Designed miniproteins, single chains, continued (5). Designs and how they scored, part 59

Each design is a single chain, and the fold is of that chain. pLDDT is the mean over its residues in the fold that is shown.

## One batch from the design tools (miniprotein)

Design m18162
Fold by ESMFold2-Fast:
Structure m18162 (fold): chain A 80 residues (1-80)
Amino acid sequence: MEEQEKYLEKMREKAREAGLSEEEIERMVEAARKAAEYQKKGDREAAQKALEEGAAPILAKLNDEQAAEISGYLLGAANA
């Protein structure tokens, strides 16, 4: 829980720097939290799908460097 919040906090920081809205940031947070829940249940396919459906449309608005950095924190949160 503590580790997940640390990754989500860093993700929010980087997403704000990238110019994403608070609504878009919270959508990515929801995707990471859903993915983490599926990971705990052993459903890796559902976890990956939750991240892709929740984060991919938002990450597509960013350049490759921003998308990679934010994706790193989202994956960290999903696996914490």
Scores: mean pLDDT 80

Design m18163
Fold by ESMFold2-Fast:
Structure m18163 (fold): chain A 75 residues (1-75)
Amino acid sequence: SSAERKAKVYQEIAEGYAKLGDDLSAADHYGFAYEYSGDNKKAAEYFRKTARLFEEQGDLESAEKYYKKAEELEK
């Protein structure tokens, strides 16, 4: 399906960022990969990881956005 293709593309992009040491971009793209695959629990886990990495950088606005997205996926 289209969603399965998107999940694979996001996973490949996330793996690329992980190899470059960009943990934030890797976590964000893993989140979308799991969301498109229908694994909302794993997607929420990665979006919470993305939020924590934004908090560590002092970007509280981006952190709040990702915490809200994770909460909505577990509703």
Scores: mean pLDDT 90

Design m18164
Fold by ESMFold2-Fast:
Structure m18164 (fold): chain A 64 residues (1-64)
Amino acid sequence: SVEEAVQELQRLTQEAMKALENKDIEGLEKVIERLRELAEKYPQFRFDVEDLINFLKEEIEKLK
């Protein structure tokens, strides 16, 4: 359902923030993969997901 997709997006966002705090590049890449899967199942969230993925990719580059 859309409500479950919103909850999953919130959970993935929380996981991403935790991975950023821990400087966990592998964890961030895993979250990005799961976000891509969510956007494929729920195209209505594509723009929100792409914005988050772009933010996380920029943060990964800063950690390298």
Scores: mean pLDDT 85

Design m18165
Fold by ESMFold2-Fast:
Structure m18165 (fold): chain A 87 residues (1-87)
Amino acid sequence: EKRRKLEKLHEAIEHLLKSENGDQVEKTLENLLTGTPEERKDSMAYLYSLAEEADEEDQERKEDYTLWIEEFKKGLTPEMVAEILKL
């Protein structure tokens, strides 16, 4: 179950990084891991905006953003993100 959750997070971030917003998603992820508290807050707000802008026909993309947002809200650590990215 834990492994499946990490695999879903890995699949979601790969999908987002390969999208038209990939460069911005990559920068957002960097700021969430290494940025100041203000940069982290702004990066979270950006992910929320992308999830809200994904229309009902693009449910997969909306789910990808939402999945990562919920994990960051639950206190996802840089070590956990490194584990997900290594999958």
Scores: mean pLDDT 72

Design m18166
Fold by ESMFold2-Fast:
Structure m18166 (fold): chain A 85 residues (1-85)
Amino acid sequence: PLPPLTEEEREAIIDEIEARTGVPREWVKKVLDSLPELLERDVETWLANIDVARRLREIGDEVDKLIAEAKKEGISFSELYERLK
């Protein structure tokens, strides 16, 4: 197990994920809010889940609609995304 990440180290990991996947930083941060333990482990563990971030980017153009729909249904975007998996 790695020591807890500093905010600077967290930002560096987010930068790497953005560079490798093309996912905007805001979407990476939303994913990390759901899976904070991945950043606490290591970069390699997070990169193994890069496909999730890429998929979020692929639906990014429709995200505003998905967020609006999730709010209508009283569910989070993460819950909506899981239903669409």
Scores: mean pLDDT 56

Design m18167
Fold by ESMFold2-Fast:
Structure m18167 (fold): chain A 79 residues (1-79)
Amino acid sequence: SAFDEIHRLLEEAGARHAGNAAMQEFIVEVARAVQESKSLEELEKKLRELLEKYKEEHPEITEAAEELVERILEVVRKA
């Protein structure tokens, strides 16, 4: 299912960035957005807001954060 694939993406990102506290926090907030969103439109909005926040507060994770969000949105749009 799309949710199983998203969960796998989050686990893989968590393992890849295990030593990065900002990226770990971002992954937790992305997982929350996925769980709490009632529509694709709401999820896209929440993920964009999280990206904007973390780009400002933690610019060092920008590339990894953008890649994760893009992959999640690709999975959800195909479902």
Scores: mean pLDDT 85

Design m18168
Fold by ESMFold2-Fast:
Structure m18168 (fold): chain A 58 residues (1-58)
Amino acid sequence: SSDELVYYLLHSEELDLDEVIKKLKELTGMSEEEAREAIEEVLKRKEEAGKKVKITKS
Protein backbone atom coordinates (compact mmCIF):
# COMPACT_ATOMS: atom_id res chain seq x y z
CA SER A 1 0.00 0.00 0.00
CA SER A 2 2.95 2.38 0.54
CA ASP A 3 3.81 2.08 -3.18
CA GLU A 4 0.27 3.12 -4.09
CA LEU A 5 0.42 6.00 -1.60
CA VAL A 6 3.71 7.22 -3.10
CA TYR A 7 2.26 7.07 -6.62
CA TYR A 8 -0.88 8.91 -5.51
CA LEU A 9 1.11 11.70 -3.83
CA LEU A 10 3.45 12.10 -6.81
CA HIS A 11 0.68 12.16 -9.41
CA SER A 12 -2.61 13.24 -7.78
CA GLU A 13 -1.52 15.73 -5.10
CA GLU A 14 0.60 17.75 -7.58
CA LEU A 15 3.32 18.04 -4.97
CA ASP A 16 6.97 18.45 -5.81
CA LEU A 17 9.44 15.74 -4.79
CA ASP A 18 10.49 17.44 -1.54
CA GLU A 19 6.86 17.85 -0.44
CA VAL A 20 6.10 14.19 -1.22
CA ILE A 21 9.06 13.15 0.95
CA LYS A 22 7.78 15.33 3.81
CA LYS A 23 4.25 13.91 3.51
CA LEU A 24 5.53 10.33 3.47
CA LYS A 25 7.59 10.99 6.60
CA GLU A 26 4.53 12.45 8.37
CA LEU A 27 2.07 9.76 7.23
CA THR A 28 4.27 6.63 7.52
CA GLY A 29 7.08 7.54 9.92
CA MET A 30 9.72 6.77 7.28
CA SER A 31 13.10 8.44 7.32
CA GLU A 32 13.90 10.81 4.46
CA GLU A 33 16.21 8.18 2.94
CA GLU A 34 13.49 5.51 3.12
CA ALA A 35 10.92 7.88 1.58
CA ARG A 36 13.28 8.73 -1.28
CA GLU A 37 13.96 5.04 -1.97
CA ALA A 38 10.23 4.26 -1.91
CA ILE A 39 9.62 7.02 -4.47
CA GLU A 40 12.43 5.71 -6.69
CA GLU A 41 11.09 2.13 -6.51
CA VAL A 42 7.55 3.23 -7.41
CA LEU A 43 8.84 5.27 -10.36
CA LYS A 44 10.98 2.35 -11.56
CA ARG A 45 8.06 -0.09 -11.38
CA LYS A 46 5.69 2.30 -13.15
CA GLU A 47 8.27 2.94 -15.87
CA GLU A 48 8.76 -0.82 -16.34
CA ALA A 49 4.97 -1.15 -16.68
CA GLY A 50 5.05 1.47 -19.46
CA LYS A 51 3.66 4.28 -17.29
CA LYS A 52 5.31 7.64 -16.63
CA VAL A 53 4.88 9.68 -13.47
CA LYS A 54 5.11 13.45 -13.72
CA ILE A 55 7.40 14.92 -11.05
CA THR A 56 7.87 18.63 -10.49
CA LYS A 57 10.99 19.95 -8.77
CA SER A 58 11.40 23.38 -7.23
Scores: mean pLDDT 66

Design m18169
Fold by ESMFold2-Fast:
Structure m18169 (fold): chain A 89 residues (1-89)
Amino acid sequence: MSQEVVSLLTAAAILAVAAEAALAGYASEEDLRIDLRALAELGEELEKLGLEEEGKRIKELAEKALEAETEEEKRKLLEELKKAILEAI
């Protein structure tokens, strides 16, 4: 794996934890949205670097979490997102 891919996956993992903390009430709803948008952008960058399946999955999960109406749906999507990031490493 390239150093660039490792760096992006590390950033994605940190953002996913930050998003989970925001959802748990330790940060604002706007902070959650910022983190999820950043995760979607990182997924797109991973696709461009050749992690097409992993990057697409991260992007789709982050976008679904942004669109989710309930805290329960957001929590489920964040768990799937964290799993996708860990499986890409």
Scores: mean pLDDT 85

Design m18170
Fold by ESMFold2-Fast:
Structure m18170 (fold): chain A 57 residues (1-57)
Amino acid sequence: KIEEVREKIRELLEKEAKKRGFSDKKEIDELADAILEESLKIASVKQIEESLEEVEK
């Protein structure tokens, strides 16, 4: 479930980065990991999932 949240964050970052002409997968993956780690300090996995669903729609 944490891996699913990480993949969603990564996909959203990859999509935005691609729009802005940035495609470094390693940096995107590192940023996704950092965002997930910081998010988990202030919210549960469930709350993060709900927030990601709102961002996608």
Scores: mean pLDDT 73

Design m18171
Fold by ESMFold2-Fast:
Structure m18171 (fold): chain A 84 residues (1-84)
Amino acid sequence: MLDLELKVAAVARVLAGLLPDTPEARERLHMATNRLANLLLEDPSLSLEDAVRFAAEELGLDVDLEELVERVERTLRELRAALA
C-alpha cells in the first residue's frame, strides 16, 4: 500500500512542476493522479514507466518520457529515503 502511495506522490510532484500554478491545472493533476492510484490498485504489476506514461497521457503532455521517468525515479528515491 505505502509503495503505491509513494509512486503516486512522486508522479504528482514531478508533473506539478510541468503544469501552470492554477486551480484548473491542480484539479486536472488531482484527477489524473486519482485515476493512476486506481489503476495501480487494479494492476500492482504496472511498471513505473507505464504509470508515468499513463499520467502524462491523462494530462495531454507531449514530453520526453525517458527524462520524465528519470525525474520520477529520483523523486521516488527521495520520498523513500525520507521515510527511512
Scores: mean pLDDT 82

Design m18172
Fold by ESMFold2-Fast:
Structure m18172 (fold): chain A 69 residues (1-69)
Amino acid sequence: DELKKKLLELIGEILSIIGDIIELERELEKVKGKDEEKEKEIKEEIEKLKEELKKLLEEAKKIAEEIEK
């Protein structure tokens, strides 16, 4: 069952990225108003992770729909 294996791998990646975003959001709150350069860097990292998350969610949805058919 190759499709189920791929879906589980994608779910693992999705959860990992969500965890990374949550951690960066917490780091952002700690540096907010204290370090403008670090605040900008963290915001850029969060944005990149959100775009990656969007792509993985789209792939996971497509695989899940193929399994249901």
Scores: mean pLDDT 83

Design m18173
Fold by ESMFold2-Fast:
Structure m18173 (fold): chain A 109 residues (1-109)
Amino acid sequence: MTPAEEAAARARALIAGLVDMARAGAAPEALEGAFASAAAAVTALAALDAELGRREAERLGEAAVEAVRAAGPAVADGVIAALRALADASPEAAPVAEAAIERVRAVAA
C-alpha cells in the first residue's frame, strides 16, 4: 500500500467504531478522545492526499452527527472540539469539518 492508502485505512478504522461506541453508551470523555484520534488520522491523510482526506472528513462528519443523535447533547462539545481541531489543522478538510460542526450544533439544540 502507498502511505496515503495506509493512512486512509487507519482513518476508516477509527471512524467506523465511533457511532457504535456512542450507541454503547461510552462516556463523553471516551468519545471525545476517540473523535480526536479520528480527526488526527484524517488530518494526516489530507496532508498526503487531499481527495482521500476530504472523503474521510465527510465520513467523520456523518459519524459525528450520528454519534450525537445516539448519545445525546452531552457529547456534542467534545465532538465539536475534535472537528474544530481538524478544521484548524487541515485547510483541505476545513469546509467539510465546519459544515459538520453546524450539523452537530443543530442536532444538539
Scores: mean pLDDT 88

Design m18174
Fold by ESMFold2-Fast:
Structure m18174 (fold): chain A 61 residues (1-61)
Amino acid sequence: SEHTRRGWELLNEGRYEEAVEHFRRALAEDPDDRFAHYGLSLALRKLGRTEEAERWEAKAA
C-alpha cells in the first residue's frame, strides 16, 4: 500500500515516529500486510519500544 511505501521511506530517513504512524495506517487498511508488520516492528525497535515490536513480530509470523 501507499502507507507501507511511505513508512519505509520515513524509516530510511530516520523519522521513526512518523514511520510508525504510516505502518499503523497500512495495517488498518490491510491487516495481512507483511511488509508493514516488519516495518512497524523495526521502527518500534529503533524507538526503544521493544515489547511492542515483539508483539508485532509474533503477529506477522
Scores: mean pLDDT 81

Design m18175
Fold by ESMFold2-Fast:
Structure m18175 (fold): chain A 89 residues (1-89)
Amino acid sequence: AAVTSVKVEPPEVKRGGKLKVTVTDANGSTAEAELTVPDLGGYAEKEVTLPDGTKVTIIASVGANGEVGVLAVDEQGRTLAGASAKLVP
């Protein structure tokens, strides 16, 4: 299935806090993952499977500017969608 969006909640998160990531496909199907916000310069990943069997890897990283970037990538490593959250004190 074609992934159309990724949503990250909450929009503001503390270091070590939890992010809920929702991936939505063109059929309106969803898959969810929970990731812990890594340390600055850190990286976290989690695989989710859509109801049609499509596998998506969710990658979270923290930039030096305090943005938490989240990408959804397919089995070939192609970027499907992205979103961000703000790291707060």
Scores: mean pLDDT 80

Design m18176
Fold by ESMFold2-Fast:
Structure m18176 (fold): chain A 63 residues (1-63)
Amino acid sequence: MELKEKAIEAAKRLQKVAEEKGIPDVSETAKLLQERAEKATDPELQERIYEIAENMLKAVEEE
């Protein structure tokens, strides 16, 4: 799987979980991360977006 695709998928998953739990700030952040990932051509930026989305997802799922 391409790094860009992983970042987009992570952001989409974060948005879904945030919407389900009713956390609007995280949902909006997930939308921004998805847009950023779709436009990112830099592998380091793609990896960072993926890491941010995964870390936020972990925090949301643990609360």
Scores: mean pLDDT 80

Design m18177
Fold by ESMFold2-Fast:
Structure m18177 (fold): chain A 94 residues (1-94)
Amino acid sequence: SAAEAAEYLKAGFEAFNNKDYEKAAEYFKKAIELDPENGFAWFYLGLAYYKLKKYEEAAEYFRKALEIFTKEMGKDHPMVLLTERLLKEVEEKI
């Protein structure tokens, strides 16, 4: 449900802000299970894996976020540009 997805997303943000990146990733994955087209959930999952230095997985999640953001917001949207920049940065670490 959308309400449950939103609660998991909120819990993920709280864990991320507390620097508990593994717990944040678990919550973002649960949000994605309920709402797989939520680009922000994929984006923050990528950020959590980036913080965990799991660069290959972070790149995969950023690519998924980029697909969704580009489709929903268009190529010139600030979130698309930010996601492209972060994806490039992560790929340089692989």
Scores: mean pLDDT 90

Design m18178
Fold by ESMFold2-Fast:
Structure m18178 (fold): chain A 65 residues (1-65)
Amino acid sequence: LDEVIRAAAEAAVNKDFKGAQEAARELGKLRPDVDPDVLSLAVLEAYQSGDLERAVALLREAVAG
């Protein structure tokens, strides 16, 4: 899980939209209990942040509920 969160954050801050979408899909499969809309919003915020540690924090908050 942590590896997928970091991969999603790295793709997002590097403006790799396709990679971020693929990582978000994988994260959704690992955590089907998390609202997909919350996860999608977190990925978008991570994509716009440009800060890796902030992106990781945003994604961790989303999967925590």
Scores: mean pLDDT 75

Design m18179
Fold by ESMFold2-Fast:
Structure m18179 (fold): chain A 66 residues (1-66)
Amino acid sequence: GPLTEEQKKEIAKAVGVSVEQVDKAIEIVTGKPVEVAVKELVEKLGLSREQALKLIALLLEHGVPI
């Protein structure tokens, strides 16, 4: 199901990004291979590779289809 606002806040805090960046990241990564998702998070949201990998891991843990 969709992430709650509290889950988005926890993910944002853990990665060091804003909640708005978590929302944008979900739209960017959904339905894409992990390698493409990492690249697009770095290129489109300006995340470090380490932030992108951590964000993808947390989104997968919460059931986002990547």
Scores: mean pLDDT 83

Design m18180
Fold by ESMFold2-Fast:
Structure m18180 (fold): chain A 71 residues (1-71)
Amino acid sequence: MLDEEAKKLLEQARKAVEEARASDDPLEAQILLGVAEVAAAVVKVINKKYAEEADKILEEAARLLEEIERK
């Protein structure tokens, strides 16, 4: 399994969520959350042991997207 690659993708996904949370631009935030969702989904496919962590990122991204839509 691509263990090192999965770890890097998880880190990138977490950073994208944090940057989206800090962004004042709804479009920028949506793009960053999209990046996080794709990265987390790829992690679930390539390395099952990180699936739970990836799911938590996906849940947080969905929550933030809901907040942006309400603004």
Scores: mean pLDDT 80

Design m18181
Fold by ESMFold2-Fast:
Structure m18181 (fold): chain A 65 residues (1-65)
Amino acid sequence: MATKLAAMAIRAVGLVIEGLLEKVEVEGDKIIVYYPSSSEEGQRAAEELKEEAEKLGVKLEVVEL
């Protein structure tokens, strides 16, 4: 649902502001999150976000930079 997608996108942007993620993109019904390859905390944050998105039925892809 569009509202769940928007809520997940806002949370992902919050993680960018916190310095855990590098970038967030929204493509149709999918969120793409990018984390720095040097950041174990960023990888964990991205993986936790993906698990939450899956529970909500939101498509989320994790990309390493």
Scores: mean pLDDT 82

Design m18183
Fold by ESMFold2-Fast:
Structure m18183 (fold): chain A 56 residues (1-56)
Amino acid sequence: AAPPVIPAEEAEDYFKVTYLYLQGKSEEEIAKELGISVERVKKLIETFAKAHGLKV
């Protein structure tokens, strides 16, 4: 069963944010590209870093 509060859109944003981050884009650039908040971008990058042992 799907978790009650995590939409599929969050997974898509996560992949796009991490892809752009790995390309050296800033949090502000990623936020503008995807039309989401810088705060959301930061949160997704931190989640990616924790999952892959990267320093953010």
Scores: mean pLDDT 71

Design m18184
Fold by ESMFold2-Fast:
Structure m18184 (fold): chain A 74 residues (1-74)
Amino acid sequence: MIDLVRKVEFRPRSPEEAAEVGRLMDALIEALEKGDYETAVKLLNELMELAQRYGATGLDDLEKARKIAEEKAK
């Protein structure tokens, strides 16, 4: 699952946008490493919103990661 997240390439246009993406990505990876799938689902939803705002490639991989996290959060 972390490998799916790592395939996503965001296209931030400013250092501030890049910092926001980086912060959420780091928090997501930490949540996934700890098995905190409820937090991971929340962070994946936030990253999906940023992907729509800033642009990204690998959105299908991000969507797959979200579905896996939702399954594990049960």
Scores: mean pLDDT 81

Design m18185
Fold by ESMFold2-Fast:
Structure m18185 (fold): chain A 67 residues (1-67)
Amino acid sequence: DEAAAWFARARASPDPQERLEATGRYGEAVRRQVLADLRADPQAFAEKYGLTPEQLANVQAALARAA
């Protein structure tokens, strides 16, 4: 899990600059993972995060606008 790896690095690093960089990469990895999960199986994604069909449609619309 790319997000988990960056999160672990952000927590473990003694260097503030390395922690800042790792935190930024963690955010990017989480965004990519969320997008990948949503694209792979929208219904499973909605069930995992407790989204209604309307909320799922809103998330998909927002991501389509961002892409």
Scores: mean pLDDT 74

Design m18186
Fold by ESMFold2-Fast:
Structure m18186 (fold): chain A 68 residues (1-68)
Amino acid sequence: SLEEAKRALEELARAVAEGDREAANRAGRQLSAILEAKGAPELGDRAGVAAATGRLDLAYEYAERALA
């Protein structure tokens, strides 16, 4: 769901900011699982990169497009 994707993006952003590689990898895998199920891996990759660079606004936009 979009709510689950947003939660995964928030976890990814936080984990990256804190330097927690294991948490970042877990959040990234959760995001990939959600977005791949919708057939949108490219948008998932873009969302993950946006979240990791602190751009949650852009990450949410990509997630919303992927889950449309």
Scores: mean pLDDT 78

Design m18187
Fold by ESMFold2-Fast:
Structure m18187 (fold): chain A 87 residues (1-87)
Amino acid sequence: SEIDRLRAEIRRLAAEIKEKLGEKDPLLVELVDALVAAIEAGDWAEAERTLAMIATRVLFEYPNDKELLKLVEELAAKLAELRRATR
């Protein structure tokens, strides 16, 4: 289903962000894990808050990391699409 595909894409993007960060930013890795957990729980308010924290941290700490910024933008787009599909 489209919902299953979007969930798989979100998990893949989360894994790519975590792989790119490695040991460099444990807090950002924890936020990414919290985002996935919120999505799995259907807690859209928590998912949106956590995504905002991820985006803010990436924009502030890694403004020149275009690949990381693109991954976060794709993650935000897929979350919005998933929320529309599950409404």
Scores: mean pLDDT 86

Design m18188
Fold by ESMFold2-Fast:
Structure m18188 (fold): chain A 74 residues (1-74)
Amino acid sequence: SYAEAARARDYEAAIAALEAEAAASGWTDPVILTQLGGAYYRAGDRERALAYLRRALELDPNNAVARELLAQVE
């Protein structure tokens, strides 16, 4: 449907913005990496979601949001 296509484009835009922020921070901000993981998961890209969430937890093992999202994706 049009609503599903519009939602997918919103995820693409969010992912692009988050990737730009992640690149600017040298891919070391666990908050941005967690948000990328969530955005990729909602976009249906499970492999990239897992990669970003695992990286976020390497940087911040106490990140409850990343832990919860990782459990949902796995």
Scores: mean pLDDT 81

Design m18189
Fold by ESMFold2-Fast:
Structure m18189 (fold): chain A 93 residues (1-93)
Amino acid sequence: SQLEVLKKVAEEAKKELEELKEKALEALKNGDIEKAEELLKKLKELAETVLSFFETQLKKAPEGSEVEKLLKEYIKEIKELLKEAEKEFEELK
């Protein structure tokens, strides 16, 4: 179903974003600034790609549908994860 596909995309994206965040922060703690910056850039690019996809799907979703509700939730979760990653990265510089 469309709901199952969207849920799987969101779960995989959140997993990859969290893994990139952990690797970027670990690289920064180890003094590998170049690697940390590259990983953070990759995280931002992935988040932007996923958000663009979900926002495009949201524009097509029927008002009040389960699809609209889930897309809004996923967009919020990805934005919060991106914001937290950027905050934690800046706090360690």
Scores: mean pLDDT 86

Design m18190
Fold by ESMFold2-Fast:
Structure m18190 (fold): chain A 75 residues (1-75)
Amino acid sequence: SMREKVNQAMIELGRYAQEAIQKALREGDLQKYKELVELSNETAIRVAELLRKGDYEGALQVIEEAKKRIDEIMS
């Protein structure tokens, strides 16, 4: 189902974000850490709102945008 696709994408995003957060902490980059945590919290709220509305395509888009933003923060 579309809900299962969103759930799987969120699990994968969570793992990706956690790896980035751990790397930022190991490198002592508190600014990257702050930006990653803030992005993760904002993304979780946005996805939850979209899921409540049944907007699965919007939720998947937000997750993909968050992954790209993690890549930008970590570059």
Scores: mean pLDDT 89

Design m18191
Fold by ESMFold2-Fast:
Structure m18191 (fold): chain A 81 residues (1-81)
Amino acid sequence: MERLERARENLLAALATASPAERRVLLGVLKHEVEQDPRLSEEAKAEIVALLDAAARSTDPAEARRLVDRALEVYREEMLR
C-alpha cells in the first residue's frame, strides 16, 4: 500500500504544477497500476480508469484534480471492502 500512497502523493503534487502532457503521463501510470491490481473488481477498474481518462481529457485543472481525487477515493473504498 505504501507504493500506491506514495504514487498518489507524487501524482497529486505533480498534477498541481504539471503541463497537460506531463499530467497525461502521470495519469497513464496510475491507470496502469489500477488495471494491474488483482484486488479490484473488473467493474471498479473500469470506473476508476474512466474517471482518470476524463481527468486526462479535461482542459480545466480544477475539474481534472476533482476527477483524480474521486478516482482515488473509489480505489481506496474498494481496497477496504
Scores: mean pLDDT 72

Design m18192
Fold by ESMFold2-Fast:
Structure m18192 (fold): chain A 75 residues (1-75)
Amino acid sequence: LEGLAEGGRGLVERAEELVALAREHGSDALTQSALGVLAAAMEVGAEAAERLGDRELAARLREAAARLRAALAAA
């Protein structure tokens, strides 16, 4: 669980870059699949963070995942 939470923290730090990639290349099937996997990883990281008691990190990960998924849907 600690590894999943740490991975999630790294994704939160890169969330704006991932959202920008989704806006620029979200219509590309490979990019959409890759960023979709990262959004799912953020959601798993949020669950891990919540189980470890880091509710702030969990909330940030869920928000980042939602933003990334919204950007992909708008592509």
Scores: mean pLDDT 79

Design m18193
Fold by ESMFold2-Fast:
Structure m18193 (fold): chain A 74 residues (1-74)
Amino acid sequence: SEELEKKKKEAEELLKHNPESVQAWFELGNIYYELKDYEKALKYYKKALELAKKDPSLSDYIPIIQEKIEELEK
C-alpha cells in the first residue's frame, strides 16, 4: 500500500530528528500491525510504551499502547 509506505517514511523521518517520539514509534507499530508483521508491531509498541512511561504528560498513551501489546501477546 502506497499510503502505508508514505506513513512509514514519515514516521522514520520524524524518528531521525526526534528518536524519543512516542507518537512516531506508536505509528510504526500501527503500520506494521496493518502489514500483519506482528513481531515488528510488538517491538515498536513496546518502544513507545517505554518512552511514554518516562513522560508523565504522555500517561494517556499508556493504556492505548498496552491494549495493542496485550492483543499481540495472546
Scores: mean pLDDT 83

Design m18194
Fold by ESMFold2-Fast:
Structure m18194 (fold): chain A 64 residues (1-64)
Amino acid sequence: KLREAAEQAASLFGVSVETAEGAARLVLEKLKQGQSENEAFAAAVERYGPIGGAAGLYAAKQVL
């Protein structure tokens, strides 16, 4: 489920599947901790960069 979303995000954003999956896991973890989508996205951008963070947010939204 998450892997398939990460594969789609990786293709769309031009990042590795591992980057998209890692960023998506971070976004999902922050959301589970009660952070807003904007806060979760900001954390992903800080760790994976703006493109990796965007890919992670996209993938996370596919599995929510």
Scores: mean pLDDT 85

Design m18195
Fold by ESMFold2-Fast:
Structure m18195 (fold): chain A 70 residues (1-70)
Amino acid sequence: EAEELFEEGLKAEKAGDYEKAIEYFRKSAEVGSPILAGKAYNHIAQVLAKQGKFEEAQKYLDLSVKALMA
């Protein structure tokens, strides 16, 4: 489930569908392991940065680090 949501996020990101990518990565982070949540938050940060939303991107980078250190 969580891994499938993460893969759907990657497909959406590759297609340039950033809204769907963020939605799938958020869902993956909610139900996944801390490691998967960290990866999902990192990808959300990458997508937000591509949209020029650097402040929000930094917030998700911080969440990614916290999840990976847990």
Scores: mean pLDDT 84

Design m18196
Fold by ESMFold2-Fast:
Structure m18196 (fold): chain A 58 residues (1-58)
Amino acid sequence: MDDQKKLENLRKSAERLDESAKEAEETAKRSDPEMAEKLRESAKWLRDQAEKKKKEAQ
C-alpha cells in the first residue's frame, strides 16, 4: 500500500473540486442574480468538499 499515492490522489481530488468551484464562481459573476445565487451555493459546496479531502490527506 502506497500512502503517498493515496495522499496525492486526495490532493488531486481537492484540486479538481477547487477548480470546479472557481468555474462556478466565475460563471456566477456573469449570470443574472438568481442563477448567480445557485452557482455560488454550488461553489460553496464544492469548496467544502475540497477542504474535507485536504483534511483526509493529512
Scores: mean pLDDT 80

Design m18197
Fold by ESMFold2-Fast:
Structure m18197 (fold): chain A 65 residues (1-65)
Amino acid sequence: MSFEEVKEKAVKEVEERSKGKSIGEAMEIAAEIHKEAVEKYNLSDEQAEELQKALLQAAVRAARA
């Protein structure tokens, strides 16, 4: 699986799981998914940082403000 595929899948998962959640809960979901992806795919530091930014943005967009 390419890094782009990992990122797209993780973003979608954060968006789906964060719907109707507070920003704090959405951030926790993003952190959990980020940790799992980094461990499972042995992401580089650069890839981990890029993924973290994408997931945080997804969490904020999906959260019930």
Scores: mean pLDDT 81

Design m18198
Fold by ESMFold2-Fast:
Structure m18198 (fold): chain A 65 residues (1-65)
Amino acid sequence: MLTAKELLDKMSVDNRLQLSEVAHDAILANPGASVEEIFQITLDQLRARGASELAIATAEAVLAS
């Protein structure tokens, strides 16, 4: 089975930058939010951008690691 690390390595530079940018924006927009709240906001923003179910599952695995 692919590990979260192997999935992250297979993620394109653009996808990694997009995930990083969305997470950073969520943190800046929600000062004082819990880590769990930032995870949910990041996943919701990725869904809003039209990310696939696989991309969201990959992001969730990376954030939960």
Scores: mean pLDDT 69

Design m18199
Fold by ESMFold2-Fast:
Structure m18199 (fold): chain A 66 residues (1-66)
Amino acid sequence: MAKYEELLKKDPNNVKALIELGKIYALKGDFQKAKELYERALSLDPDNKEAKTNLLNVESMQEILK
């Protein structure tokens, strides 16, 4: 966690760090935070397949859990 947070402090537009941090929050069950991070990654790189896939997965998990 701290490593990717430091990367984002140096470069707030680091798409890879946003995706990796999003994965960490999703694993912790914080789907809202994960979604925000993936949406930010997609705003910077709209064609990023990894961010699109992870965003859809998090949205699906939120629907299942309601």
Scores: mean pLDDT 78

